# Designed miniproteins, single chains, continued (2), part 26

Each design is a single chain, and the fold is of that chain. pLDDT is the mean over its residues in the fold that is shown.

## One batch from the design tools (miniprotein)

Design m4870
Fold by ESMFold2-Fast:
Structure m4870 (fold): chain A 94 residues (1-94)
Amino acid sequence: AKEEVIKILEELREEVERLAGDTPAMRALRELLDRLIAQIEAETDPERILALAEQALKAMYLLALDEAPEEEARRFVERLQRANAEITALVQAA
């Protein structure tokens, strides 16, 4: 379950990076996501894993709203909502 959570976050990172491009905000997000993913890899508490994943999703959400074109940002937000539901289910099933 934890490995699947990390995979989802990495796939979302690649998607938001394509939408936003190489901006200072996107570089800061990459550093934040790398730190959050490393923390998830070291974590064993399901509540802590969920909280870290939610931080990652929120950071990607805020960047998409600021940096992506409106229609692409809307589609990405829908993708983040589906990912949040999937991550929650994976963590709760573990």
Scores: mean pLDDT 84

Design m4871
Fold by ESMFold2-Fast:
Structure m4871 (fold): chain A 92 residues (1-92)
Amino acid sequence: AEEVIRLLREIAGRLPDSAVTAKSLLESAIELLEKETVNLDNVKGLLVQTVESLRREGVLSQEAADRLIEKINAAQNLEELARVLRELAGEL
């Protein structure tokens, strides 16, 4: 969980101040990941909402958002999710 939390904090730091909804969703995902038992589906749901928020704010293109959402939904574990988050960080 620590690697995913670090990546989420990095992503939040790269976002413009106007991306208040996305930053709030990322913080909620971090809170879920800090629990002893992580529900991966809940974390993925918050990250999909984050990507959709970033698309609406014009931070991500529609093509990048659609690709990232598909990869988030396909992630079976935190290691795969970390790979998708590195891609998201690279788009920012």
Scores: mean pLDDT 85

Design m4872
Fold by ESMFold2-Fast:
Structure m4872 (fold): chain A 64 residues (1-64)
Amino acid sequence: MFLGEVLENKGDETKIKILASSREFKVGDKLAINGELREVVSVEGDVITVKGKITYASKIELVS
């Protein structure tokens, strides 16, 4: 489980900064964010972009 900070909502995508994570994310990863499944479409260091509009990211889990 990771904590995230929503940086921007733009169109159908949300940028989230991953806080306190030692795990690397990749494009195509599926994440459960606050219990909702989202796909990673972009990764820029500790900032990920996911499909869908998200207003907060208090719980992030990588789904196998």
Scores: mean pLDDT 73

Design m4873
Fold by ESMFold2-Fast:
Structure m4873 (fold): chain A 78 residues (1-78)
Amino acid sequence: SELDRLRAEIERLLARLRALADRVRARGSATPAERAEMIALVERLGRLTLELMRLEGAPQADIEAARAHMERLLAAIA
């Protein structure tokens, strides 16, 4: 289903983000390319999570709160 595809995509991106974060943590620093990839992964995960919440029928107030939280997180990373 569309919902199952979305969940699978989120899981795949989370695994990629965790692997990248683990490499950066082990080295103690991120390259500009790694930083850009982490930002892109967080941004895409944020968009897919909001879509999942909408499809699962989450209250509009919860979706708006999650969006605002994601915008603040992205601003802090960028």
Scores: mean pLDDT 84

Design m4874
Fold by ESMFold2-Fast:
Structure m4874 (fold): chain A 88 residues (1-88)
Amino acid sequence: MEGASEAERLVLEAEQLVSFARMYLTLAKQETDPKEKQELLQKAIELAREAKRLAEEAKRLARDDPELVERAEAVIREAEEIIAEAEK
């Protein structure tokens, strides 16, 4: 009894990673030092890409669970937005 399916665990991990990616993107927007800003942007991109990867795997595993698929798709969309903003 570990409480969640593999797909649900992947969605939860992806949701956490995308939240961290958003946090780093927000910190980067407030950073005035160019080098520190670049490091924060790079961290945001890395976390967002990992979140997207986990969410895509979760979506594949949870094909018959509409709620988990919808949550995974939300993470994918947010991760893509974070990557696009960080790569400007």
Scores: mean pLDDT 84

Design m4875
Fold by ESMFold2-Fast:
Structure m4875 (fold): chain A 110 residues (1-110)
Amino acid sequence: LEELFEEAEKLIDSVTDPAFREQLRKALEELRERYAASPETPVTRHEFEAEVYSLMARAYKHNGDLEKAKSYYEKAAEHYRQAAELSTDPEQRKIFEEKAKRAEEIAKNL
C-alpha cells in the first residue's frame, strides 16, 4: 500500500491545474493519516487501496486519460467489493457495496 501512495503522489504531481493538484494532494494526505490511524486488517487494506485508486482515477480523468481513469475506477470498485466480502459487519458491508457501485457507475460514464 505504501508503494501505491507513492505512485499516487507522482501522478498528482503531473496534474497541470494547480488548484486541482492541491485538492488531490490534500485528499491523499488525509488518506495517509486515516490509514495510519486505522487497524491493520485485510478489510482496511482493501478499503484504502480502493480510496487511493479512486483518487488516481480522478487525476487521470483530469489529465484527459479516460482509458486509465476507467481502469482505475474499476480497480477501486474491485477493492471495495473485496472489503465488503471480508466485512463481518452488515452495515460496513453495505457501505463498501455502495462505494463499489458508485465507482462502477463513474467508470461506465467515461
Scores: mean pLDDT 86

Design m4876
Fold by ESMFold2-Fast:
Formats: C-alpha cells, sequence, structure tokens
Structure m4876 (fold): chain A 56 residues (1-56)
C-alpha cells in the first residue's frame, strides 16, 4: 500500500518541500527520519516535520 505524508513545515534538502506538500514515504530510516519522494526526487525529512496520512 502507498503510504503518504503531509509536510507540516518547509524543508530544504535534495528537493525543496513546502508546508502542505504531499509526499510518498519510501523508507523509515529511524524514529526521527524518513526517506520521502516528491516528483520523482527523494529527500530526507524529520518525522516531526511530517504528518502520516492513511492510504486512500
Amino acid sequence: AKLLAVLKRDVKGNVTLKKGDVVEIVERLDDETYLVEKDGKKTLVKAEDIELVAPA
């Protein structure tokens, strides 16, 4: 199943993510860090900066 998250704040990384952006969870690296994908690009985000959403 596709796991999605919404950004709670702007994040700068390999791709610029903005508050309210929906991203796909690729991998949970630890309790504080997720690897996410937006528009074919992957970046690391902190768990505190995202809110997990139920699969549609």
Scores: mean pLDDT 78

Design m4877
Fold by ESMFold2-Fast:
Structure m4877 (fold): chain A 58 residues (1-58)
Amino acid sequence: SRQQQIQQIQKESAQWTAQLDAQAAALAGVDPKAEIRIQMHRLFWQIATDSEIYLLEK
């Protein structure tokens, strides 16, 4: 069902954002530009996830 798909997407998104957060933390104080790049990547993936959920809720 759509509800199950939404829950799965949310779980996968949470796992992926946690991984990106860990990568950004590892770069903190070492490579600030790379840290910002990872944070931007996280933002783009959040937008993609929200868009996918929106389409499923239609």
Scores: mean pLDDT 81

Design m4878
Fold by ESMFold2-Fast:
Structure m4878 (fold): chain A 73 residues (1-73)
Amino acid sequence: MQEHVVVAFTTKESAEDVKKALEEHAEVVDVIPLRGGVAVIGRAPTREQAEKAAEAAKKVPGTQSVSVLPVPP
């Protein structure tokens, strides 16, 4: 199984909602304040769980972008 990282960029107001959405399918490992918003980072044990986490995050109003990246073995 390939671990994946999900990175969601969202508004400050939506950060908690995005964190909760990611937590349904991934472990939230960091929340980073950035210029213009917040990056919420989740880790999932499989690509399928990472994709589900990304879809959940995309449904949150204020989510600007979501990326799914494989973790090297």
Scores: mean pLDDT 82

Design m4879
Fold by ESMFold2-Fast:
Order: sequence, then structure tokens, then C-alpha cells
Structure m4879 (fold): chain A 76 residues (1-76)
Amino acid sequence: MALERAVEGIAASTDPFERDVWLAFALIHVTNLILAGDKEGLKRAAEILRRGAERSKDPDVQADLRETAERLEKAA
């Protein structure tokens, strides 16, 4: 899934610019799920974000991905 690749890119990126590009792709996919009312897709997106957080070496990135996952779970 394209979202999984974007989240993996966020977790693997050490360059802030590269990370922001992957974050933009992830946000586009999440926004499309919200606009479509795809509650099951939002739950899967939250799981992908949590897995990305576990793979990241940056504690700020880990926190941001976990916070976003929690917000998506509440929206579902």
C-alpha cells in the first residue's frame, strides 16, 4: 500500500526535507480516507502509523506518528 511506503520513508529518513516529503504523501492518503468516510481504512492507517513509529530512531517522529494514529482511531 502507498501509505505503508510513505510511513516507512518517514521512519527511515534522517533528513528533515526528505521526511517532510514522505509526510506530505502520508497526509494526502489519510485525508482521502477521511473525505471518503472509510472508517476501516482509517483503522488500518492508524496501525501502519504505529508500526512506523516503532521503526523510527527519532523520538519526535515516534511521538508524531503515535499521536496521529490515536487521532485516526478516534475519527474511525
Scores: mean pLDDT 77

Design m4880
Fold by ESMFold2-Fast:
Structure m4880 (fold): chain A 73 residues (1-73)
Amino acid sequence: MAEREAEIVDEIARLSGHSSVELATSPEAMLEAIDVLEKEGFDEELLEKAREYVEQGKLPEALRYLIEAYEKK
């Protein structure tokens, strides 16, 4: 549930050198996290969807796809 998702967000944020709050609220931090996960070999299709939502200013939707890409590993 939401608490497990928060832990995943914290892990992704640490990988990209950001805090979980910055990841959830900053489009730039989200894009940097997506780049890191792409380089680490996470699901490219889900990460592409996350990037599309960041470009639309829809950070909650982008974050959901980012979490799904991380969990699918």
Scores: mean pLDDT 79

Design m4881
Fold by ESMFold2-Fast:
Structure m4881 (fold): chain A 66 residues (1-66)
Amino acid sequence: SLKEKLQAVIEEIKNSDKKTFTKEEVREILRKHGVPEEVIEKILKDFGNKKTYTKKEVIDILRKYL
């Protein structure tokens, strides 16, 4: 299900040694876990135009879609 795929994305981000993520890095993680492109683009619109996002910011945005 989409919720299971998004949970897997959240767990990968939580377990990553990276403290910050670009929008493109988040896009690639979403694609890797099989999230549909239309859902990826909807999620990424909530990110806005920042260069990088903290791990917490990324997880908080993704959790809104659970």
Scores: mean pLDDT 87

Design m4882
Fold by ESMFold2-Fast:
Structure m4882 (fold): chain A 55 residues (1-55)
Amino acid sequence: EEKEKLKQEAEKYERMIKAARDSLARVPSLDRQGLEETIEKFEKKAEEYKKKIEE
């Protein structure tokens, strides 16, 4: 069933978000904006997969 793959993808993005947020605390201001944009992109992806699982 496709739901299993969707769960795995959501988990991957959640791990990437966590790692990126941990990095964000250590990143100088000049590089911070790019990392924040990456986090937002991953959050949107995780939400999309969660919605597909609920459907």
Scores: mean pLDDT 75

Design m4883
Fold by ESMFold2-Fast:
Structure m4883 (fold): chain A 77 residues (1-77)
Amino acid sequence: GNVPVTEELAQAVAEALKTELGLSDEIAQEIRELLLKASNIFEAMDAVVELLKSKGYSQETIGKALRIIFEKAKEYL
């Protein structure tokens, strides 16, 4: 992709997931690491879906997390 995930975007997403969605620091940190490892935001979103599914989160929670990631990506493009 032509829009890589930056350190600033990854940190903003992790903080928003903790404050807006109530995710634990451990899960938010795992998501931050996945975002930084991804070559673009779409790859990052796919990785986050798989992580949250593996941890037993609901479809509603996963959908909210993806919306937060998308909204933050729009600010940090």
Scores: mean pLDDT 80

Design m4884
Fold by ESMFold2-Fast:
Structure m4884 (fold): chain A 68 residues (1-68)
Amino acid sequence: SSMLEEVIEEVIEEFEELFKKNDLSPDEAERKALQLVFEARVRHNLSEEEFTELAEAVGKKLKELLEK
């Protein structure tokens, strides 16, 4: 779904911005990533499949940011 792709992009952009601006520790980054994913699920009324795809995309981004 094109809407899901836009939601994923917006959540990732918000997460990257928060990670960079707030100098988050790994534990803080993980908690913030989970918070944003759950907030997006409620806001956009995501299905279980869409929620899983969003969570996987954000988790991958978290891993990339922590390995740099």
Scores: mean pLDDT 84

Design m4885
Fold by ESMFold2-Fast:
Structure m4885 (fold): chain A 100 residues (1-100)
Amino acid sequence: MEARRERAKAELRELIEESLRQHAELARLLAEGDLAAREALQAEAAKREAELERRLEEALKALEPEEIKELQLEALERAYELMAEKNEEAYEEQVEKIKK
């Protein structure tokens, strides 16, 4: 994996962790019944959500083309494995016909 992909994966992991921590804090305030603090955190969360979405899109831009290529390579490799098996059968069939 290239350094750019590792950075993008690390960024995505950080965004996931931040999202999880934010949910935990909202749940804690909700359990405490602090309506004012909860409303303030929700307003702050709205600002963070826009920022997190931008950061997520930026990280996905680094991964998405290469991830598509990786998926294409995996699909191509799988297709070649299946094709190789069929080609081997055809080759063995021809060899048997020649030997007879």
Scores: mean pLDDT 62

Design m4886
Fold by ESMFold2-Fast:
Structure m4886 (fold): chain A 73 residues (1-73)
Amino acid sequence: GAHAVAALRGGLAGVRASGDRATALAALWESKQAVEADGNAEATAILTEALRAAPDAEGAVRALEQALKAAGG
């Protein structure tokens, strides 16, 4: 829904602006909470796996982009 899409877009903007891993992990975690609340199983799986991998900023951007696509963004 709109809340999950907004969280994913905000996370993407933040990670792209900062480039740091701490911002990336925070964005992944916050976005996962939003997509879980939205009931989107595909986006939740993408973000859960990304958090387990503990990616760098580039990896986090890729995961957030895939989750945004799954969420209808």
Scores: mean pLDDT 83

Design m4887
Fold by ESMFold2-Fast:
Structure m4887 (fold): chain A 81 residues (1-81)
Amino acid sequence: MEEITLTNEQGDALSKLTPEQLERVERAVEEALREILGPDYKSPARGGSAGDVLGEAETALKNASPEVAKRLLEEIQRVIA
């Protein structure tokens, strides 16, 4: 199936976000992972570094359905654009 992943530019932008922007991305990633792994999922990247958030986003995009991955990617784009 079609693989939805972050571009190099998106990953670089995520590493340069403010704490407020990172928190927004963390929430979007956690919400997507809860749809995949179940409503009791807690992100280990919560309050982590930009690199931790980037890793969680990559994991979510790889494991999400196309619909969930698309929503997550759109939210990430909205934050970094």
Scores: mean pLDDT 69

Design m4888
Fold by ESMFold2-Fast:
Structure m4888 (fold): chain A 73 residues (1-73)
Amino acid sequence: SEELQAFVERFLAELRELIAELRAQGASDAEIRLAVLERMKRALEELAAKGYIPEELAKEGIAWLDEQEEKIR
């Protein structure tokens, strides 16, 4: 849908800005990766809350992202 496409495009733009800002502030690669993963988890929760994806799919995605965070910590 156009709404889902707009959401994804906005999310990617905001993510690029976040990465650029954190890097300019001297954040480590690990800190940037953790911030990106947290942003992705929030995006999945928002997509499910808006009904764009099933809650089960969001839960699976969040679980996978949590596993990625454990590898960085």
Scores: mean pLDDT 85

Design m4889
Fold by ESMFold2-Fast:
Structure m4889 (fold): chain A 108 residues (1-108)
Amino acid sequence: AAPTVTTDANGHAVGKDEDGREVRLSPPAQTVRAGEPATFTVELPGAKEDYEVTVEVRDADGTLVASQSAVAKEKATFTFTLERPGTYTVFVRVNGHVVAAGSLRVEA
């Protein structure tokens, strides 16, 4: 099953890692045109170590269409450019575990 998306008071998609630490995805949803960059920011409030952060973009069928990874302590920024219109789900992984999810709509 897909992870439950929770939003905080500031509109971030919020999850927790294996240690119960908060992970935030901003924006939790966005719409772009095909060929335009879509930027997501992952924040790890109170992180004092480097974490492997992976953002996966999956299409409506659940197929992985794009993925980026970064080693980040407090914040990582990920930019995706998708050519194919559709509705996509964005999953955030910290140390291999899905901790947050958002959405991306790509229009023609």
Scores: mean pLDDT 75

Design m4890
Fold by ESMFold2-Fast:
Structure m4890 (fold): chain A 89 residues (1-89)
Amino acid sequence: MKIEADGVVAEYEDGTLRVYAVVDLSKGEVKPGDKAIVEANGKRIETEVDRVVKLDANKALVSVRLTPEQAEALGLRVGDRVKVTIEVK
């Protein structure tokens, strides 16, 4: 199953970029290590879910890991909006 969400790029304390997205848990259970696809600027990168924080029964805030090289390849900056697709099994 695939869950699609709008993500926002934010800077982490170590200066790396991460994608944060609110996901609908009614569409499937999201876990750390689940495959995540980030799409921006006509490019697609495969990565994984780093952290999941439940906001309520139906919503979670998901943090998606990006390497510096992946962020540069996608041309990402703080505040950018990206498409995130999470593959849940």
Scores: mean pLDDT 81

Design m4891
Fold by ESMFold2-Fast:
Structure m4891 (fold): chain A 69 residues (1-69)
Amino acid sequence: DIDAVQKLIEKIDREIAELERRTREELERMRAAGASESEIEAFRRKAQIQLDILDAFRAMALYLLKKLS
């Protein structure tokens, strides 16, 4: 139902925000520890893949919400 899909979107939004926060904190930690450009870029790519997956699930949930509305 609409309420269940809205709650799912809210949960995904919280997970995206949490991933973004953890990614920023880890990047700062890596830079402070003297991580190489290649190590930082590899971490960014991995984090971006996880974010893209969450964005895809969010888009699917929005599509369902439109169909139910």
Scores: mean pLDDT 87

Design m4892
Fold by ESMFold2-Fast:
Structure m4892 (fold): chain A 80 residues (1-80)
Amino acid sequence: MKIDYDEVKATLYRAMAILAEKNKDYETAARFYLEAGRYYLKSGKKEEAIESFQKAIDYARKAGNTELAEEAERLLEEAK
């Protein structure tokens, strides 16, 4: 059995996003959720990817980063 490094990376990015949330660093949280979603998709974890992209959209909007929100929305639609 080989370790799924994409799933490991997704989990680490999600943990970093949660830490950024606690610090009210919404732009950093959005960026880390976006990366978590990308790696969940690579590991075949579609539902976790969708959840991560939804959180990326929410936090990007809270941060006022329209471009980041649009990128997360594009990836969310691609993941569905």
Scores: mean pLDDT 86

Design m4893
Fold by ESMFold2-Fast:
Structure m4893 (fold): chain A 104 residues (1-104)
Amino acid sequence: SELDEAIQRALDAVRAGDFNAFTEIVVELLEKYGPEGIVRLIEALRAHADQLPPETLVGVLASLADIALRYGHEEALKAIEAFIDTLPPELAAVMRRYLDALRA
């Protein structure tokens, strides 16, 4: 599907470290598919987390958390929280502190 192709392009951009391309695809997903597109992207990132550099993964999750909180996308935020629970403890702690700061 076009959604699955867009998600694959986003994963490829993250793997390449192309954050400009990643941001453009996130905007495309949000405009065309709304919060569901972001949830599907988060789930795909979670499935491929072991294939991504930790620093890249943290940056991408932080960006998606900002979007989810800013636009009130509760299901996307829940998907991010579930993803954080699967991260190595040190990275999970950093992400939880970041989310707490965003909510303050």
Scores: mean pLDDT 82

Design m4894
Fold by ESMFold2-Fast:
Structure m4894 (fold): chain A 80 residues (1-80)
Amino acid sequence: SVKEDILATELVSIIKKYSKSGNKDELKNEIIKLLIKYGFSKDKAEEIADFILENIDYISKLSDQELIDFIKEIIKIYSL
């Protein structure tokens, strides 16, 4: 959906900012705030943020399109 495409693109932007700053606390907080804005509960937003942080080494090796697709799959799983 358009909403999922926009959310995934915004999450990818946040992840790329982390790659420049290296601040994991900032990354986690920005992901949580964005997900809450898009209607996720705080608990679900924290679960998604923690999953992204746990997989950050894998994520850093992905192309922009692969990262968008990966984030869309995460959103789909956690939105159930």
Scores: mean pLDDT 83

Design m4895
Fold by ESMFold2-Fast:
Structure m4895 (fold): chain A 75 residues (1-75)
Amino acid sequence: DLSKYSPPVQTLIQEGDEYEQRFKKTGNLNDLEEADKAYSRAILLAKNNNEDYSYAVSRSTDVGVLLLKQVVLGL
């Protein structure tokens, strides 16, 4: 539930989720890269605010695995 996060952290997580959903629909690597950036920014901001960042770390890990798969496959 995103309501437990501060509004700036919520915005970054929502941006990441939106880009991740776009990647799942389109296969566009740029959407996956933007998702990674958004989640990474959410993690840093949450840490600075002493907020829980476990969700953002989980999503960032999933996106990172997908990015590595794309690079390895040469897609």
Scores: mean pLDDT 80

Design m4896
Fold by ESMFold2-Fast:
Structure m4896 (fold): chain A 94 residues (1-94)
Amino acid sequence: MVKIKSAKVELVDDKTIKVTLEFEGNEEEAKAFATRIADLIKREVSLYAEVESVDVKVEGNKATITLKFKDGEGAKKAFPLVEEIVKRIKEFYS
């Protein structure tokens, strides 16, 4: 079972939201799980804002999901939704 030690959501710039997740366990499980989380977030936020790209990077037990939006207004509207999704995921997998 994958466990999440920490989760952070931040606006890196006016159009970019970064989600940082730290896992317990192995890198392969972390990568698979982070990819599913990224896909879920993209689907949810695409109902409210236009997403240009989603990037997932895994380094050991840490995963970074980067969401780039078409404009800053979309990123700002999506931010609280991304934060809620990430908080709930952390609670389920803590």
Scores: mean pLDDT 82

Design m4897
Fold by ESMFold2-Fast:
Structure m4897 (fold): chain A 76 residues (1-76)
Amino acid sequence: DEIKKKTEEVYQKTLEQAQQLRDQGQTSLADTLTDQAKTFYKKSLEAIKKGDKEKAKKSLEMLQRIYDAGRNAVRG
């Protein structure tokens, strides 16, 4: 289950970035990142449970974009 594994990996990394942002004092951005990540993580898992691989992939893509935004915020 590659999509599920990737979804869990990206979600965990995004939560790690949110924690790093909180440690840097960027609490509002960390909260936004966490809320968005939880939303698309839930949507991806729900789509996987329904066997809707297309919706699961789209939710994972959104989660990856949230991860990229968090990564850029931590670096810059």
Scores: mean pLDDT 84

Design m4898
Fold by ESMFold2-Fast:
Structure m4898 (fold): chain A 74 residues (1-74)
Amino acid sequence: MTPVEKLREAMKRLEELLKKGAPKEKIDEEAEKAIEYAAEIGGEAVERLKSYFEQLGLKEAAERAEKILEEEKK
C-alpha cells in the first residue's frame, strides 16, 4: 500500500509542476521518484507510469521508465 500511495503523490506533484510551468529539471526529479516507487511495486506499475508520462508529453521520463522495464526482464 505505501509504495502505491507514494506513487500517486508523486504523480500529483508532477501535475502541479506542469501547471506552474516548472523547469524541466524539477519535473524530471519528481518523475524519477515516481519511477522508483513504481519499480518497488513491480513491472506493471512501471508500465502504467510510462503510459502516464507519454500522455503528459514527458518523453524523457517515459524513456527512463522503459529502461527500468528492460532491467526487470534481464
Scores: mean pLDDT 78

Design m4899
Fold by ESMFold2-Fast:
Structure m4899 (fold): chain A 110 residues (1-110)
Amino acid sequence: MVEVTLSGDTSVAAGGTARVTATASGEGESRIFAIGLQRDDGSAGVAGQQGPGSGAPGLRAEGSGDTAVALIENAQPSHTGVVYATGVGFSKESGLPVFSGSAGLPLTVT
């Protein structure tokens, strides 16, 4: 099974940069597929290494493989919400891709 964990900034001042690291681990060659921010207003932005990269303004991803860093640049109070990540690995039994989501990491912008 692929496991995805998030760590990093849970608070940032307006105009600053929040940095959240996503790590994928588990059986097979695991990697981060996408990192998203679900804002408290219900809007969402996605930054990904393997997905269509029209992220919301201010959300970027850096890195490759099993670790990626999401950057929320020029953070605004409207970016307050929850960060999620999706990882992908390959089952050794079937050879098929397996996707897994992280627990949410709350982010507050003040």
Scores: mean pLDDT 71

Design m4900
Fold by ESMFold2-Fast:
Structure m4900 (fold): chain A 115 residues (1-115)
Amino acid sequence: SPELDEAIREVRQAFADVSRALRELAKANPKLKEKVDEHLRRVAFHVGRMIQAARDGDTEAARKHLEEVRQVVDELIKEAEKNSDSPETKKAVEALRQAGDRLVEAGERLIEAAS
């Protein structure tokens, strides 16, 4: 459907924003580079599975993968905050939080469009 296709485009754009925020976090705190790379792979996996579940009309599976996206982003934010007293890291964490919130909102719209 056109609504589903648009929701998929919005999720892909929001994921690109999260990917950028993650790269900026790794630049701000190079000690987090390995964790950022691991979490980026996990977010990418769950976003891909969420999109596929939505295409298949499996809204329960799509919601499960959306919740995993939320958890992966939250885990990295908490880890970064434990290692963050620099203004640069705090700014990167806030950017990641905002990008993550937009990805979750796009995922909710994707699930609604798939229903």
Scores: mean pLDDT 88

Design m4901
Fold by ESMFold2-Fast:
Structure m4901 (fold): chain A 96 residues (1-96)
Amino acid sequence: MAKEYAEKGLEYAKKGDAGKGGEYALKAGYLADKRAESGGDSEESLEAAKKAREAGTLAAKLGKGKDLRIGIGAALAAIGAEFQAGLQAGRPPEKD
């Protein structure tokens, strides 16, 4: 589910539809985060989160006003999901 939304978000963003790209990326990031949080497949959640981040980042670059805000929100949600999935996989981020 999350991966499918992330792929749709990326497809819309690549077509220049920043609004739809951001909306799907945000949904994908949210679902990946919830799946990781609930102890679901952390590898699948991590991949979905990475795709959602890519889609959200692209949507943010293409969008203006509200579309830019949606894209930024999607990228941030995907970062959180990737962090959460990483923790579930036993790979907490470390800062040197």
Scores: mean pLDDT 68

Design m4902
Fold by ESMFold2-Fast:
Structure m4902 (fold): chain A 95 residues (1-95)
Amino acid sequence: MTKEEIVKKLKEIIEESMPYLDEESQKKVKELLEKGEEDLINLLRAVAIVAADLYRKLGYEEAAKKYEKAAESEDLEETIKLINEGMKLAIEAEK
């Protein structure tokens, strides 16, 4: 998968999720997109903010914590790892 394809998919996920986020989370996401919507790290941080907000509302606290750490990470590789860990925790908790 190319980084260009990842960027496009991340932007679509963020845009689709925006109406369901708290005002605070929406502001953080918008700031990251305005700063560099072409930068993969900024997009992944935005997705992590989206996931943290949504999973916190669903009661998946451990998954939300992983996404919160991903949003704070300055390392692209670490951010991706934390997002994947959060997704797995959320899927298991949902069942």
Scores: mean pLDDT 77

Design m4903
Fold by ESMFold2-Fast:
Structure m4903 (fold): chain A 73 residues (1-73)
Amino acid sequence: MEIEVNYKLYDENNNLLEEFSGKMNEEEFLEFMKKQLKKIGLEDALEDFEKKLKILLDNNKNKKLEFEIYLYD
């Protein structure tokens, strides 16, 4: 299954740190998000993210996923 992904990472001042837009499969998307969460020190959020993603994909209503992550102090 291919997913269209739009991803943005912002710092605590709402500055854009990283952006990605493109298509990837489910496995590539999980690996991408794991890498991003580890890079920003949020590896403890991986399990919750994986559960939410599974629910979203199981409902299969939208092959386009948009994520914005904000870093707060």
Scores: mean pLDDT 69

Design m4904
Fold by ESMFold2-Fast:
Structure m4904 (fold): chain A 81 residues (1-81)
Amino acid sequence: SENEEILKETLKRLEELKKEAEKLIKDPQKVKEFNELVEKMKKTLEEYIKKYGDSLSPSEVRGIGDLVVKEVEEFIKELLE
């Protein structure tokens, strides 16, 4: 479905953010904690879309994905302070 494609693209975006964080964050413990948080967010998003995705428009799924990606980007900025 289109919603499954959007979810897959969002999960790829989150995986790329993990790779960028590993380059920018020099503390291995902070990288580990960040990766654990991102994996939790990915799992929660997958479970949500699996349960409710059939009732959501592709635009709504994209909106949710964009909010999750933005939250992760802001968290990376905070870790770099």
Scores: mean pLDDT 84

